# Designs tried in a protein design run: designed miniproteins, single chains, continued (5). Part 75

Each design is a single chain, and the fold is of that chain. pLDDT is the mean over its residues in the fold that is shown.

## One batch from the design tools (miniprotein)

Design m18759
Fold by ESMFold2-Fast:
Structure m18759 (fold): chain A 75 residues (1-75)
Amino acid sequence: SLKDKLELTRKGEMVQAVLAEIQRFSADAEAEIANARKQADLVGDEQGYQATIQALESELAKRKAELLARADEVF
């Protein structure tokens, strides 16, 4: 039915929005990790690099859980 087609379209749009948010978080995290690695290599601050990784992993885990919850509501 038309209603079923509209529902599928809306679900597809929501999936694309969630994927775009995940891609943006991933790209931002990768850039920050790369920058932290460069800084650590310049000054020998491996502990600072590891602290950055841990902070980003915690934030990504939280954001990923929020995005997956939103995706689950669509499916």
Scores: mean pLDDT 76

Design m18760
Fold by ESMFold2-Fast:
Structure m18760 (fold): chain A 72 residues (1-72)
Amino acid sequence: AEEDVKKGLEALREGKYQEAADYFTKAGDKYVEEGNLEKAAEFYRQAAYSYGLANDLQKAKEMAEKARELEK
């Protein structure tokens, strides 16, 4: 999870929004596996934002909905 976050932030610095979003998605999935739903929701939101910047609106919506389901 932490390694995926680092790679996502690095990709954001390089303007690689699709790659950043993919890493944040992996981090979110890993935090779900670890039972850390708060961090999972946080990184799904970051993935949604990054997919939005990449103009991948379908994946942005999917990640935003995943985050929302964890914040019930």
Scores: mean pLDDT 84

Design m18761
Fold by ESMFold2-Fast:
Structure m18761 (fold): chain A 69 residues (1-69)
Amino acid sequence: IPGVDEGIAAIGIGVARLLASKGHLEEAYELYRRTGERYGSAEAYAAAAEVAEAAGDLEAAAELRARAA
């Protein structure tokens, strides 16, 4: 079904965003990262980089941004 991977990635991003909004930053980071890895989602990698940067992990944030590009 066309767009199924994009749809599942969008759901993963939405759930991770909800987790981050509730302060579950590590769970949000892992879900964003796995969504990026599994579905090739640049948006998920970029979101994972934002969470890593917010947590003070600038090295991981830079690597994830490079992966998103």
Scores: mean pLDDT 78

Design m18762
Fold by ESMFold2-Fast:
Structure m18762 (fold): chain A 61 residues (1-61)
Amino acid sequence: SEAEELFQQAYETLKNAKNESDIEKAKELVKKGLEAAGQDPTDEMVESATNVLKRTVDEKA
């Protein structure tokens, strides 16, 4: 689905992030993924979902 593709792009962006701009790009992808999944995401929801992805990246590092 579009949502799954956007979340995968966010994950890859976080995994390869080198600066704050890359982190912000990943947050935009997370927001778009939540919207594609039929959600009306708040900034808090985007931050929470991004933190879950960051935890997954850190666990696999």
Scores: mean pLDDT 80

Design m18763
Fold by ESMFold2-Fast:
Structure m18763 (fold): chain A 60 residues (1-60)
Amino acid sequence: MEHREQGKEAYEKGDYEGAIRHYAQALAENPDDEEAKRNLAKVLEDMGHPGIAKQVLALK
């Protein structure tokens, strides 16, 4: 929960590197966190990597 909130704050401030790190940490602790997956994919899309974003959303 904490890492997902930190990722959202980083993203809102334009810190995409920080956002990716925090969302990745949230997923490492809870791989079934669908909100963290969606938010990570959103950051990757905004960085110009829509293909990687789709792969993240497909993770099981």
Scores: mean pLDDT 78

Design m18764
Fold by ESMFold2-Fast:
Structure m18764 (fold): chain A 88 residues (1-88)
Amino acid sequence: MSEEERRKAESNLAMGYFYYKQGKYELAIKYFEKAVELADPDSPLYARALILLSKAYRDLGQTEKAEEYEKKANEVLSKLSPEEQALI
C-alpha cells in the first residue's frame, strides 16, 4: 500500500528466496509470509509471495498447504493485467 510497505515486502520476498535456494524452506516460509502481510493484495508482489509459499510448502511435503497457496496465487493472477503477470 505505502511505498515503505512495498519496499519491506520486496525485501522480505528477496530474503525468503535467498533461504529457499539454500533449502531452508521453513525459514523461507517465514519471510514469504511477511511479504504476503506487507504486500498490496492482488499485486504482482503478493502473487509472487503466494507462488513461493506454495513451492516452499511443496518442498517440505506439506501438499495441502502448497495447494491452498497455489489456488490463492491463481486467483490473484486472474486479477492482474498481462503486463503485471509478466513481472512474476
Scores: mean pLDDT 83

Design m18765
Fold by ESMFold2-Fast:
Structure m18765 (fold): chain A 111 residues (1-111)
Amino acid sequence: SMAAQHANLENQAEFIKAIIEGLEKAGLIEKETAEKILKKIDELLEKALAGDPEAQRELVEITSLIGRELVEGEKKGGKEIKVKLPVPPGFKPEGSYKVTEEGIEEIKSLA
């Protein structure tokens, strides 16, 4: 349904933003780089929710890229980041992920 598609796109954007914020807090990317990526994700989400198929595809591709880099970071013993996961109000669990130096550069290329 349209509502389920919208929720999935919002969840993808929130996940990406949480990882970018985690990278900034860990000092692995600069604040200016993080702000540029976060703005891009907000703009992509707005377009995707308006029905832009290219924005929808790009948001999915960015989510997949980040997911792959987190898997590689775990396998290769990358640098740890702490992530505040999007959850219902009143409960905010922290996740822990690892990223490689190559993964950080790949994510920075989104800026």
Scores: mean pLDDT 81

Design m18766
Fold by ESMFold2-Fast:
Structure m18766 (fold): chain A 65 residues (1-65)
Amino acid sequence: MTEEERRENLLAQIRKLAESYGLTDEEIDRLIARAEELWKQGKSLEEVARELFRELQDLIDKKKA
């Protein structure tokens, strides 16, 4: 897999999980924008994945409260 394909796969996984937990399109778009920002800063795929899953979990937890 290319780095670009792995990035697309990560974003697809984030979108799928967010949708399954009932996050809005606006919240999902915010997570994607955050990923793009981190990649522009030179963060690795692993670092971006870790940050996105943390932010996704925070949003899910707030929705369950």
Scores: mean pLDDT 81

Design m18767
Fold by ESMFold2-Fast:
Structure m18767 (fold): chain A 97 residues (1-97)
Amino acid sequence: SEKELELEILAAQIAMLSALVKRMADTLPDPEEAKRLAEVFEEAANVLLSKTPDIEKLRELAGEIREIAERSTNPDVRRLAELGAKLIEEAIKLLEE
C-alpha cells in the first residue's frame, strides 16, 4: 500500500541519519551523545519496519531524540536530532490514520 511504502521510506531516511551520526561521532572529542543518538535512530527505524509498529515506543524514541537536540552544544548533532524527530513524528501521524 502507499502507506506501507511511505513508512519504509521514512525508516530508510532515519537509518541514513543513524549512519551519518555514527560517522560524525568518530570526529568528535566526546562521541557518546552522537553514538546514543545513532542507536536511538536505528531502534526507531527497526520499530517502523516491524509488522505492527509500536506507536508508544516511537513517541518515547522521538522524546529522547528531542532531549538530545535540546542538550547538545554541537549544532550538527542538534540539527540531525531535530530532523530525525520530525521524521518519526510524521511516521506516527501516518500510523494513526
Scores: mean pLDDT 88

Design m18768
Fold by ESMFold2-Fast:
Structure m18768 (fold): chain A 55 residues (1-55)
Amino acid sequence: SKATLEFEVEGNKWKLTDKKIVVTYKDGSVEEFEGEVLIDPSKVESVEIEGELIE
């Protein structure tokens, strides 16, 4: 599939860019982003990008 996931690492954080990014945190909270976001992977349970689940 033609999903160009640009993954950049700034220190201990992941830089994600997509039309829809859904982040589920280890505490059960959920945040939705559009465009560019920096995520701390140590606090994240899963990330969903355009219907693809990344754990």
Scores: mean pLDDT 66

Design m18769
Fold by ESMFold2-Fast:
Structure m18769 (fold): chain A 62 residues (1-62)
Amino acid sequence: APSLEKAEALRAEAERAEAAGDLGRAAVLYHQALGIYAEVLGPEHPRVRETAARLEAVLARL
């Protein structure tokens, strides 16, 4: 679906921001992707849990 495609694009951009050391930008983008994944796939989906774990890891580095 278009919203899931947007979540994938946001996650890819978050990964690029993280690789560049822009942890604040990465956190915002992971949070946005997480919201879309949770709405489309449901909060128990592995993709949601993986994205949440990555967001927590980025926040722990701030």
Scores: mean pLDDT 85

Design m18770
Fold by ESMFold2-Fast:
Structure m18770 (fold): chain A 79 residues (1-79)
Amino acid sequence: SQEKLEELLEKMLENIENYWLPLAEKLEKEGKIEEAIKLLESIKEGLKFYLPKITNEELKEKAEKLIKEIEKKIEELKK
């Protein structure tokens, strides 16, 4: 159902903010830049895959904002 999909997407966004992004930052601090970039690219690809399936405007906006934040981090790491 759409409600069940939205709940799963909300949990996915929460896990990205609370687990996966902190892990990428840890990899960056350890000098594992290529691993950090690869992880961030994987998160971004996953979010972009689900984005067209999101019908809830607030959830879509949150996902789009997170994609932009991840893209910015990738650019900063490549400098």
Scores: mean pLDDT 85

Design m18771
Fold by ESMFold2-Fast:
Formats: C-alpha cells, structure tokens, sequence
Structure m18771 (fold): chain A 56 residues (1-56)
C-alpha cells in the first residue's frame, strides 16, 4: 500500500543518512564535500534534512 511504501522509504532514507555520516568520519575534506554534493543531488529531501540536523 502507499502508506506502507512511504514508511519503508523513510526508514531507507534514515539508513542512507547514517551511512553517509559514517563515511564522512573517514574521508578527507575534499572527499566529504564531494559526498555531501552527491547526497544533495541524489538523495531524498528527508535524508538531506537528517544530515543537516546531525552535522550541526
């Protein structure tokens, strides 16, 4: 159903944000900028919001 698909997508978005955050810990500054740009262009608005909140 549409509601179940939306809930699963939110969980996937949260998981993807956590993967990005973990990778940021091991990357240099240029690589972090590239990863964040990739996320901004390719990941959902929910994932980007999670990243913004956790990077503050």
Amino acid sequence: SKKEEEEKKKEEDEYKANVVLHRLEILNEEERESLLKYAEENLSERTKKILEEKLK
Scores: mean pLDDT 77

Design m18772
Fold by ESMFold2-Fast:
Structure m18772 (fold): chain A 69 residues (1-69)
Amino acid sequence: SSSKEELLRLIGRILRAIGDIEQLELELKKAKEEGASEEELEELERRLEEERRRLEELIKELEEHKEKE
């Protein structure tokens, strides 16, 4: 049962990370269209990169759980 609970929590974290990435991509697009400063654009791109790395780590954890089946 523990494995199924871990998988459900992991899927939930993946879905949240995808949502956060989509929101940041929209914010970055809007900032570029509104002529935001290079510093503001760099900060948004940095945050987007961090969230993408987190998603990659979560996907690797999901792949490891598939190997246990």
Scores: mean pLDDT 83

Design m18773
Fold by ESMFold2-Fast:
Structure m18773 (fold): chain A 51 residues (1-51)
Amino acid sequence: SDESVIRSMARALESRGYSPEEARRLAEEAWKRAGGDVVEAGRILGELLKK
């Protein structure tokens, strides 16, 4: 489940111009900061997608 969330977030970041490496790093950090909270992870992702 964690891997699926991280992968989905990384793909969203790649679609907005992040490199695969940066997208993966940001997705992992966002999920870690969210502490397993999918809603908080979505909020953090939303801020990153505004870049």
Scores: mean pLDDT 81

Design m18774
Fold by ESMFold2-Fast:
Structure m18774 (fold): chain A 60 residues (1-60)
Amino acid sequence: EELDRDVELALATIQGVIAEKAGDYDAAIEWYKRAIELAKDNPQTRADFEKRLKELEEKK
C-alpha cells in the first residue's frame, strides 16, 4: 500500500514538470502541492518541492 504513495508522488512530479514546460504555472503549482503532501516521510524532498513552488509563484 505504501507503494501506491510512491507511484502517486512520481506521477504528481511528472505532471508538474509537464505543466511547467507548457507554461501552465497554476497547474504545475497544484501538482507540486500534491507531491509535498505525498512526501510526508522525506522532509528534504518536501523542502525541495516547497522551494520549487515559491519559484513558480514568482513567475506568475
Scores: mean pLDDT 77

Design m18775
Fold by ESMFold2-Fast:
Structure m18775 (fold): chain A 59 residues (1-59)
Amino acid sequence: GEAAARRLAAELREALVALGVPEAEARKISDEVVRRSGGDPARAMELAAEEARRAREAA
């Protein structure tokens, strides 16, 4: 549901910020990852980790 997707996006955003991704980028990544994963938390975490790695390499 929408509430579960919003909670997942918020949790991923916090995790990305903790990994050193800037807040604005973390928000974009978390929203995109939740959509790409179809709401699957395990898949969302995998995609978020990959995007966080790319963001750190680009910095």
Scores: mean pLDDT 78

Design m18776
Fold by ESMFold2-Fast:
Formats: structure tokens, sequence, C-alpha cells
Structure m18776 (fold): chain A 111 residues (1-111)
């Protein structure tokens, strides 16, 4: 567990978001209520990258965000903070937020 905690905190720090690091620290400390807020912050960072970054930069950010999400879910599951139903609900929420970002970008490109 310690190595996963270090890895997820380092990834959050590399993205330069103090808020993201704080949310990750809360999850590591056993606060599953922060997982939805983590999704919101990850999606916000991704949306900003889609608007303001090159394709290579978007790929780098996307990979780091995916790793942060994957590690955070693994930590929450291993700590017993979420069950399978809650994991499915969080995955659905993430998918809905990503679809909203995609739809908004298509609308902006067609306007």
Amino acid sequence: MEEKYKEVLELAEELGSEELKELVEKIVAGDASSLRELIDKLVEIYEDALRNSSLEEIKEVSNKLTDIWSLSMEIAREQGLIDREEEIELARYLGERLEEVHDKRVDEALS
C-alpha cells in the first residue's frame, strides 16, 4: 500500500494541482466521500488540457489522470471503502462527466 500511496501522490504533484493532491490524501486517509470530488477534479484537468494543449500534451495528461484514478480506486477497494456497486456507480459518473466534456467540445468546434 505505501508504494501506491507514494505513486498516486507523486502523479498528483506532477500535474501541479494542490486540490488534486489534497483529494488523493483524503482517499489515502480513508475518506471514500472524496472519490466523486476526485472524478470532478480529474475531468476538470482533462477538459482544460483538451482546450489548451497539443495532442502530445493531452496524451501525457490523460495517462497521468488515468493512473491517478486507477490507483485511487485500487486503494479505496483494498481499504474496504467501496463495494462493487459503489465502484460501478463511480465508473458511471466518470463516464457521464467525460461524455459532457466530449459533447461540449463538439459543440464548440461546430459553432
Scores: mean pLDDT 81

Design m18777
Fold by ESMFold2-Fast:
Structure m18777 (fold): chain A 48 residues (1-48)
Amino acid sequence: EKKKLIEEVKKNLPKEIKDFLESLRQRAVEGAKALGDEEGLKIIEEAW
């Protein structure tokens, strides 16, 4: 399952990369909210 693969990768990532991914997630959430993209928001929350 894709979610399990993502979780396993996240567990093995250095802290610097985790911080970078969190920054990207926050920006993606803000962008989706600004566009009113409810489906995009759900996908982002499901993936992270």
Scores: mean pLDDT 73

Design m18778
Fold by ESMFold2-Fast:
Structure m18778 (fold): chain A 87 residues (1-87)
Amino acid sequence: SQQQAIDLETELALIEIEVAIIKLSFERYPDDVELLKENIERLKKLYERAKEIEAQAQSLGNTQLVADAQRLIDEIEKLIKELEEKL
C-alpha cells in the first residue's frame, strides 16, 4: 500500500539520520573506545532494521525502496568495519 511504503521510507530516513550522527561522533571522537563500542552496537541494530525494511520492500515490489535499503545496508556494514578496526 502507499501508506506502508511511506512508513518504510520514513523508517529508512530515520536510520540514515542515526548513521549520520554516528559518523559525526566517530569523526570528532575517533579514539574514544567506549563510544566506539556503543556506536558499533547501535550500528548492528540499525543494520538488522535496514535488512527488515529491505525484505518488506521486496514483498511490496517497491524496487526503488529495495535499492535505497541495500545502499544503506552497505554503508552501515562498511562503517561497522571502520569502527571495529579502531578497537
Scores: mean pLDDT 90

Design m18779
Fold by ESMFold2-Fast:
Structure m18779 (fold): chain A 59 residues (1-59)
Amino acid sequence: SMEEAERLIKEAGELLLKHQRFEEARRLAEEAKELAKDDPELLRKAQGVLEGAELFASM
């Protein structure tokens, strides 16, 4: 659902910013993208978190 996608995006962002749990953040962002596939705005937000997590994991 869209509500679940929004929640996962928020959790992934918190894992990235507060806990530096990049692998977990990436996983939740991927799940959010699947749930939000019919919502371009949510897909864009999930993609942003995913890219951030991948960038930090590669550093």
Scores: mean pLDDT 80

Design m18780
Fold by ESMFold2-Fast:
Structure m18780 (fold): chain A 101 residues (1-101)
Amino acid sequence: SALDAARRAIWLRAVRGFAEGMNLSEEFTARLEAAVAAVVEANRDLSPEELGRLLTKELHKLIEEYAEEKNLSISETMRMMLLWHGAVRSAVAEAERLEAA
């Protein structure tokens, strides 16, 4: 549906903004986009806040896996997690506005 497409677009924009801000590889960005799209599509009945919590959990896992693969410092890993948290908060607010319309 048009609503499902709009919700997916909000979350994909959040991922792209995060990836650009962190200068992530194309390969890892594609992994994040695929994971987010799958979670959003599987959970159409969740509120934006509930979906945001689920996405935060899933992306923290992917960020930890990426940090291990790239041998990132604890500080670099924590910075990534903090930036993703901010992106999620913004996406939740945008999705809540979409659903209120």
Scores: mean pLDDT 83

Design m18781
Fold by ESMFold2-Fast:
Structure m18781 (fold): chain A 65 residues (1-65)
Amino acid sequence: AATKEAQGKKLLEMGKTIMDNAEKNKMPDSAFKGLAEQMIKLAKEAGDERTVEELEKRLKEYLAK
């Protein structure tokens, strides 16, 4: 199997864990945005558009509240 897809899934799992912890700790919007933008950048470099979409959605939902 292609390594890119497996790496993208691992990155998604790591990103979800980090963002879940940030949400639980009530991280300031500016800090959460910075964290999410770094994770999105890593996902783009990996070519994982699904991970990019998932992280962007979580960021938008966090900032919408």
Scores: mean pLDDT 73

Design m18782
Fold by ESMFold2-Fast:
Structure m18782 (fold): chain A 77 residues (1-77)
Amino acid sequence: MAMEAMRKALEGAVLAGEQAAEGRKLAGKGMEYISRGDYKKAAELLKKAARTARREGGPEEAVRLLEEGARLAEEAA
C-alpha cells in the first residue's frame, strides 16, 4: 500500500516535470514523508501537489497520479 503510494507519487512527479515544477517539488516532499512513515502528512502534500500541478498547466495524467498517490497514502495512515 505505502509503496504503491510512493510509485504513484513518483510517476506523477516525473510526468509533471518541467510544466509543473512547483507541483513536482511538493510531490517530492510527499514522497519524503511516505519514506518516513508519516502517511497523513504525505497525503496532505500530495493533494497540494496535484492542485498545484493543475494550476501550473501540468498534464492531466500527472495530476491524476498525484491524486491516486494521496488517496493511497490516506489509506495507509
Scores: mean pLDDT 83

Design m18783
Fold by ESMFold2-Fast:
Structure m18783 (fold): chain A 62 residues (1-62)
Amino acid sequence: MSTLERMIEAAVRLFEERGWEATSMREIAEEAGVSVGTLYRYFASKEVLHLAVAVHRAVERS
């Protein structure tokens, strides 16, 4: 599994469990098993990560 996939899956899980507003980049990084710095190297903001999660869900529904 790639680091990118792990981060997206962590975000999906936390958004489902806690909701978008209650979830921080730190919590997503911890769930994914990476540093916050590593998460920011792949996604410049929480909004970018949210878009990546939406794309991931759309592809999986297709």
Scores: mean pLDDT 77

Design m18784
Fold by ESMFold2-Fast:
Structure m18784 (fold): chain A 66 residues (1-66)
Amino acid sequence: MEKPPVPVEVADMLSAASGELDALRSKENALYIAKQLEEEAKTKDLPNKEGTLELAKMLREAAEKL
């Protein structure tokens, strides 16, 4: 359902704040997940260890760009 309309000024502030929070969360989450994947690859002898390390590297690179 459509929510009641909000003033344009309030909508602009919410949009800006939401975008900035999402970017910060994405960076922190990507770094956290990358670390978890690297620790799993190190502690668990996984058959797909190379793939897991590659995914962790890609996540770190993405987080560093944020």
Scores: mean pLDDT 65

Design m18785
Fold by ESMFold2-Fast:
Structure m18785 (fold): chain A 97 residues (1-97)
Amino acid sequence: MDEKDLEALEKISQADKAMRAGNYEEAAKLYREAIELMGEEDFFTRWNLAVALEKAGKYEEAAKIYERMAEDFEARGSTNMARIFREKAEELKKKIE
């Protein structure tokens, strides 16, 4: 682990604390910063980001992340998981429109 990975883990820890406190917009910001520092998206950090955005009422942003996760599952042959995340994205889109 390099220094960026350690900083990313600290941001994830802070984001988790923000989630427990109900500070969903702050949590989403911290999860995003952690993902940027890692250079690659961790599945669980991406899922936590999507949940934080959903709870913050940022349905369009959350839906885009769930759609990307569905694409990644489909590419790996996980059709059932791809369907679940795609359905979640469509559910959120209905709240926007």
Scores: mean pLDDT 83

Design m18786
Fold by ESMFold2-Fast:
Structure m18786 (fold): chain A 102 residues (1-102)
Amino acid sequence: MEEAEEAITRAFTLVRQALGHARALELGGQLPDHFVLDEEMQRLLELAREFLKLNPNISWDEADEMIKKAAEEILEELIKEGKLLSASEIAIKILERMIKES
C-alpha cells in the first residue's frame, strides 16, 4: 500500500513537471539540462503537449483538480487489478485519462 501511494505521489509530480515543460516549450523555451528524455518521459511530454493544445486556457488549479481526479481513479483501478506500475507509467495513464475527458 505505501509503495502504491508513493508511486501515485511521484506520478502526480511527474505530470505537473511534464505540463510545466510542455508550456515552456510552447512559449519558445528549452528543457532543463537535468530533464532526461527516455521513452516514457518522451511519451509523457508528448501527452502533456496534446493536453495543453486541447485546454489552452486551463489554469494550474483546474489542471491540478484533473490530475487529482485521474490519479484517484487510476489508483482504484490498480488496487482492483493488483497491478504495480512505475511512477512514469502511472503518469502516462493520468495524462491519457485527462486527454480523454477533454
Scores: mean pLDDT 75

Design m18787
Fold by ESMFold2-Fast:
Structure m18787 (fold): chain A 114 residues (1-114)
Amino acid sequence: SVTVTESGGGTFAEGSTVTLTAVVSGNDARVLSVSWFRQAPGQPRQEILMNTNIAHPAVKDRVSGSQSGNTFTLTLTNLQKSDTATYYAEAVVYDGKTLKLISVRGAGTQVTVV
């Protein structure tokens, strides 16, 4: 019943900025935080932003996060070809129907840097 809808992916020039957006929706649900992960071909899955706005040390100078209600953003500046990956938002949500914390992952958004 809870969904994470991602947007903002596409093809971007090296040195540019991308803003990815995740909207968390669901009846009787409270979103607590969103973490952002990326998966590049041949590379391990990397957590780049956790607990809505805590950037991984390897990317902290280029990555930031924000929240407005149920809308969460990931901004990545000064894009490098190595940033080419599928980006995933994972939301931690309190489900009022089951009275439990659940984790809900978006389908992924492709970012290609050329």
Scores: mean pLDDT 86

Design m18788
Fold by ESMFold2-Fast:
Order: sequence, then C-alpha cells, then structure tokens
Structure m18788 (fold): chain A 61 residues (1-61)
Amino acid sequence: MEEVRREIEELYERARELREEARKLREEFPDDKEKRLEAEILEGVADLLEAVANLIERKVK
C-alpha cells in the first residue's frame, strides 16, 4: 500500500510540474503560436497523469 501511495503521489507531483511549465510558457510567450501548442501538449500530458493517478487511487481505496 505504501509503495502504491508513493507512486500516486509522484504522478500528481509530475503532473503539477508539467502544468507549471505550461503556465510559464503561456505567460512568457502569450503571442507565440508554437509555445502555446507546446503548453497545450504539456497540459494534456499532465491531465493524463492525473487521470492515471486518480484511477490507481480509486482501485486501492
């Protein structure tokens, strides 16, 4: 159980890092189309990691 909880925590932490990276790209380069696309990709990956973490958490609850 402790091992799985650590993995869930790591997934949430990684997703948070990706969201912060995407936020920085949007704030620093608001009119850069390529940077906006990169931010959207990072946000999509973060959403996926959170979904996976949530699914695992639900199964071990």
Scores: mean pLDDT 81

Design m18789
Fold by ESMFold2-Fast:
Structure m18789 (fold): chain A 65 residues (1-65)
Amino acid sequence: MKLSEEELRELGRKAGLSERELRVLLLHVVDGKSHAEIAEELGISVSTVSRLLRRAEAKILGVLT
């Protein structure tokens, strides 16, 4: 499903995502970047990227369910 950047940002705000969680989610979902590419771009570990994405997804799912 093609979700626009604007729609994803609005959903993230409703779900209570932090700016960091939202940015990692946008880089992954909108830009199609891998965990390693996001980690390199943001200067963080791959494990941190994975944790931020899991937290973002859990928060969004919690609002939708």
Scores: mean pLDDT 79

Design m18790
Fold by ESMFold2-Fast:
Structure m18790 (fold): chain A 62 residues (1-62)
Amino acid sequence: MAMIEKINEMRELKKKMKEKGITQRQLAEKLGISQATVSRYFGGLEIPSEETLKKIKEIIES
């Protein structure tokens, strides 16, 4: 599994969130997970599952 590719993708998604005014709290609410988990994903401390990553992309890129 290409962890580096996923980390780079998360960095790009964080940039898009900032451009769209979406907060980590709002993302957590839409995903049904804790803000701490979202923070760990964007901090590179935890890699989201394929399903979670798809949902993150759908929320940010819609």
Scores: mean pLDDT 78

Design m18791
Fold by ESMFold2-Fast:
Order: sequence, then structure tokens, then C-alpha cells
Structure m18791 (fold): chain A 67 residues (1-67)
Amino acid sequence: PALSAELQEEARRLAEELRPEAERANEDPSLQREVAERVAEAMLALAKKAGMDPTEEVERERRLLEE
């Protein structure tokens, strides 16, 4: 049940787009939450596009981040 080639490509592009933001967040802690929220939102959208119901997965990730 791996991601399809199309979804893998989208994930790669997304990672490339978010890389500069992630690097900035590493230097500025105030941006960490904003970047984390963006990543979570993007992952949720990607999973939903794959036909998955990401509610449980997103909630699990949220708990890990909250901890």
C-alpha cells in the first residue's frame, strides 16, 4: 500500500517547496509551529487525494507533536 507514482512525485515537490521554510524554522523557533501546521495541512490534503481518510493518522501525528 505504498503511494502511487503520482502521489510520490507530489510529495517530493511538496518537500522541495517546504525545505526553505523548514530551514528557516530551524533558525527561528517562532516559525516552527507555523511550518508544522503547513506540513500537517499538506500531508492531510495529499492523503485525502490518495482516497484515504487521514483523520486518525492526522490525529496520531498531532498527539506526537503535542507531546
Scores: mean pLDDT 67

Design m18792
Fold by ESMFold2-Fast:
Structure m18792 (fold): chain A 65 residues (1-65)
Amino acid sequence: DEKVAALRRAGEELRARHPVIERIEVEGDTIRLYLKPGDVTSEAGAALLAMGLAFEAGFSLEVVD
């Protein structure tokens, strides 16, 4: 699926730029964002960017820590 492949690539790029992200998983219509404990600003920034990716792809976002 082209949409899932694009989302996976964007997720890998996001993870590479934001060390607070431990991993990103795609399950059905949900993106799961796994975060390391860290600065609340870094965590909020990563979550907002992941939410943007999910919104554009028509997926839900779930944050796990």
Scores: mean pLDDT 71

Design m18793
Fold by ESMFold2-Fast:
Order: C-alpha cells, then sequence, then structure tokens
Structure m18793 (fold): chain A 69 residues (1-69)
C-alpha cells in the first residue's frame, strides 16, 4: 500500500537527515518534520539544503527567539 511505502520513506529520510544534522551539529529533525519533507516530494538533498541554509543564516541561537516577547 502507498501508506507503507510512505512510512518506509519517512523512516529512511528521518534517519538520513538526523545523521547529517547530528554530524553538522544541528538539532535532530522530528518525525513530523521528516513526514512533511517526504510528502513534499522533495529529495533528501533538497531538504538538507533548506536546513543547511537556515542554519547558515542563524549559525547560532536564534536571536528572534531571545528577543521575542
Amino acid sequence: MALELVDKEIEETLKELNEIMKEAGLPPISREEATKIALSGITSEEAYERLKKAAEKTGKPVPATVVKK
């Protein structure tokens, strides 16, 4: 069934991205986030590029989170 294929894809995407994120010193991705990535039809490479770009932009603790009140 398509759901079984999607579940496997989500698990593989989650594992691959979390491994890359951990190696890069970035926070791990939740299963919910991995599900969105898998369902978006984008590749793990595209997903990683988006996450990498976000990390490069901040690089440190998010200032908006600190100043947000």
Scores: mean pLDDT 61

Design m18794
Fold by ESMFold2-Fast:
Structure m18794 (fold): chain A 68 residues (1-68)
Amino acid sequence: SREAVIDEVLAEFRKEHPDVPDEVLEKIRAYARALAAAHPDLTDEQLREWVRSIAENFLEVERARRAA
């Protein structure tokens, strides 16, 4: 399922970045779900790539916010 794809990517992201707060992970998950719903034509592989990009972007924004 598409939810399983999102969960799988976020589990790997959490493993790579254990310092990321649960609040940030939930924001990434919500955004990933919204994008998946808006783009039902995406394959599972494309969805995995998009969720990874979303997670990386959120991490970059959060790090920039803390550096400011």
Scores: mean pLDDT 81

Design m18795
Fold by ESMFold2-Fast:
Structure m18795 (fold): chain A 74 residues (1-74)
Amino acid sequence: KVTPLDIEIANDLAEKLGAEILFVKEGVIALRVPPDVTREEVEKVLNEIKKKYNLKDISFSLVGDRLVVNYVKE
């Protein structure tokens, strides 16, 4: 189910956003982000992640401090 690539993406997101990983699933990562993290900062980081890992698609939901990232591998 969860691959090494999923763990690598989760760790990279956590590092770039200063966030805490809540869970990792196939194509879904949930994070708790610091209160000062903006939607614009999340979008910038996700665009970097999409290019770095050659993902087909990446999207997110940010509600309060909870960030859920959904992605599709090539």
Scores: mean pLDDT 86

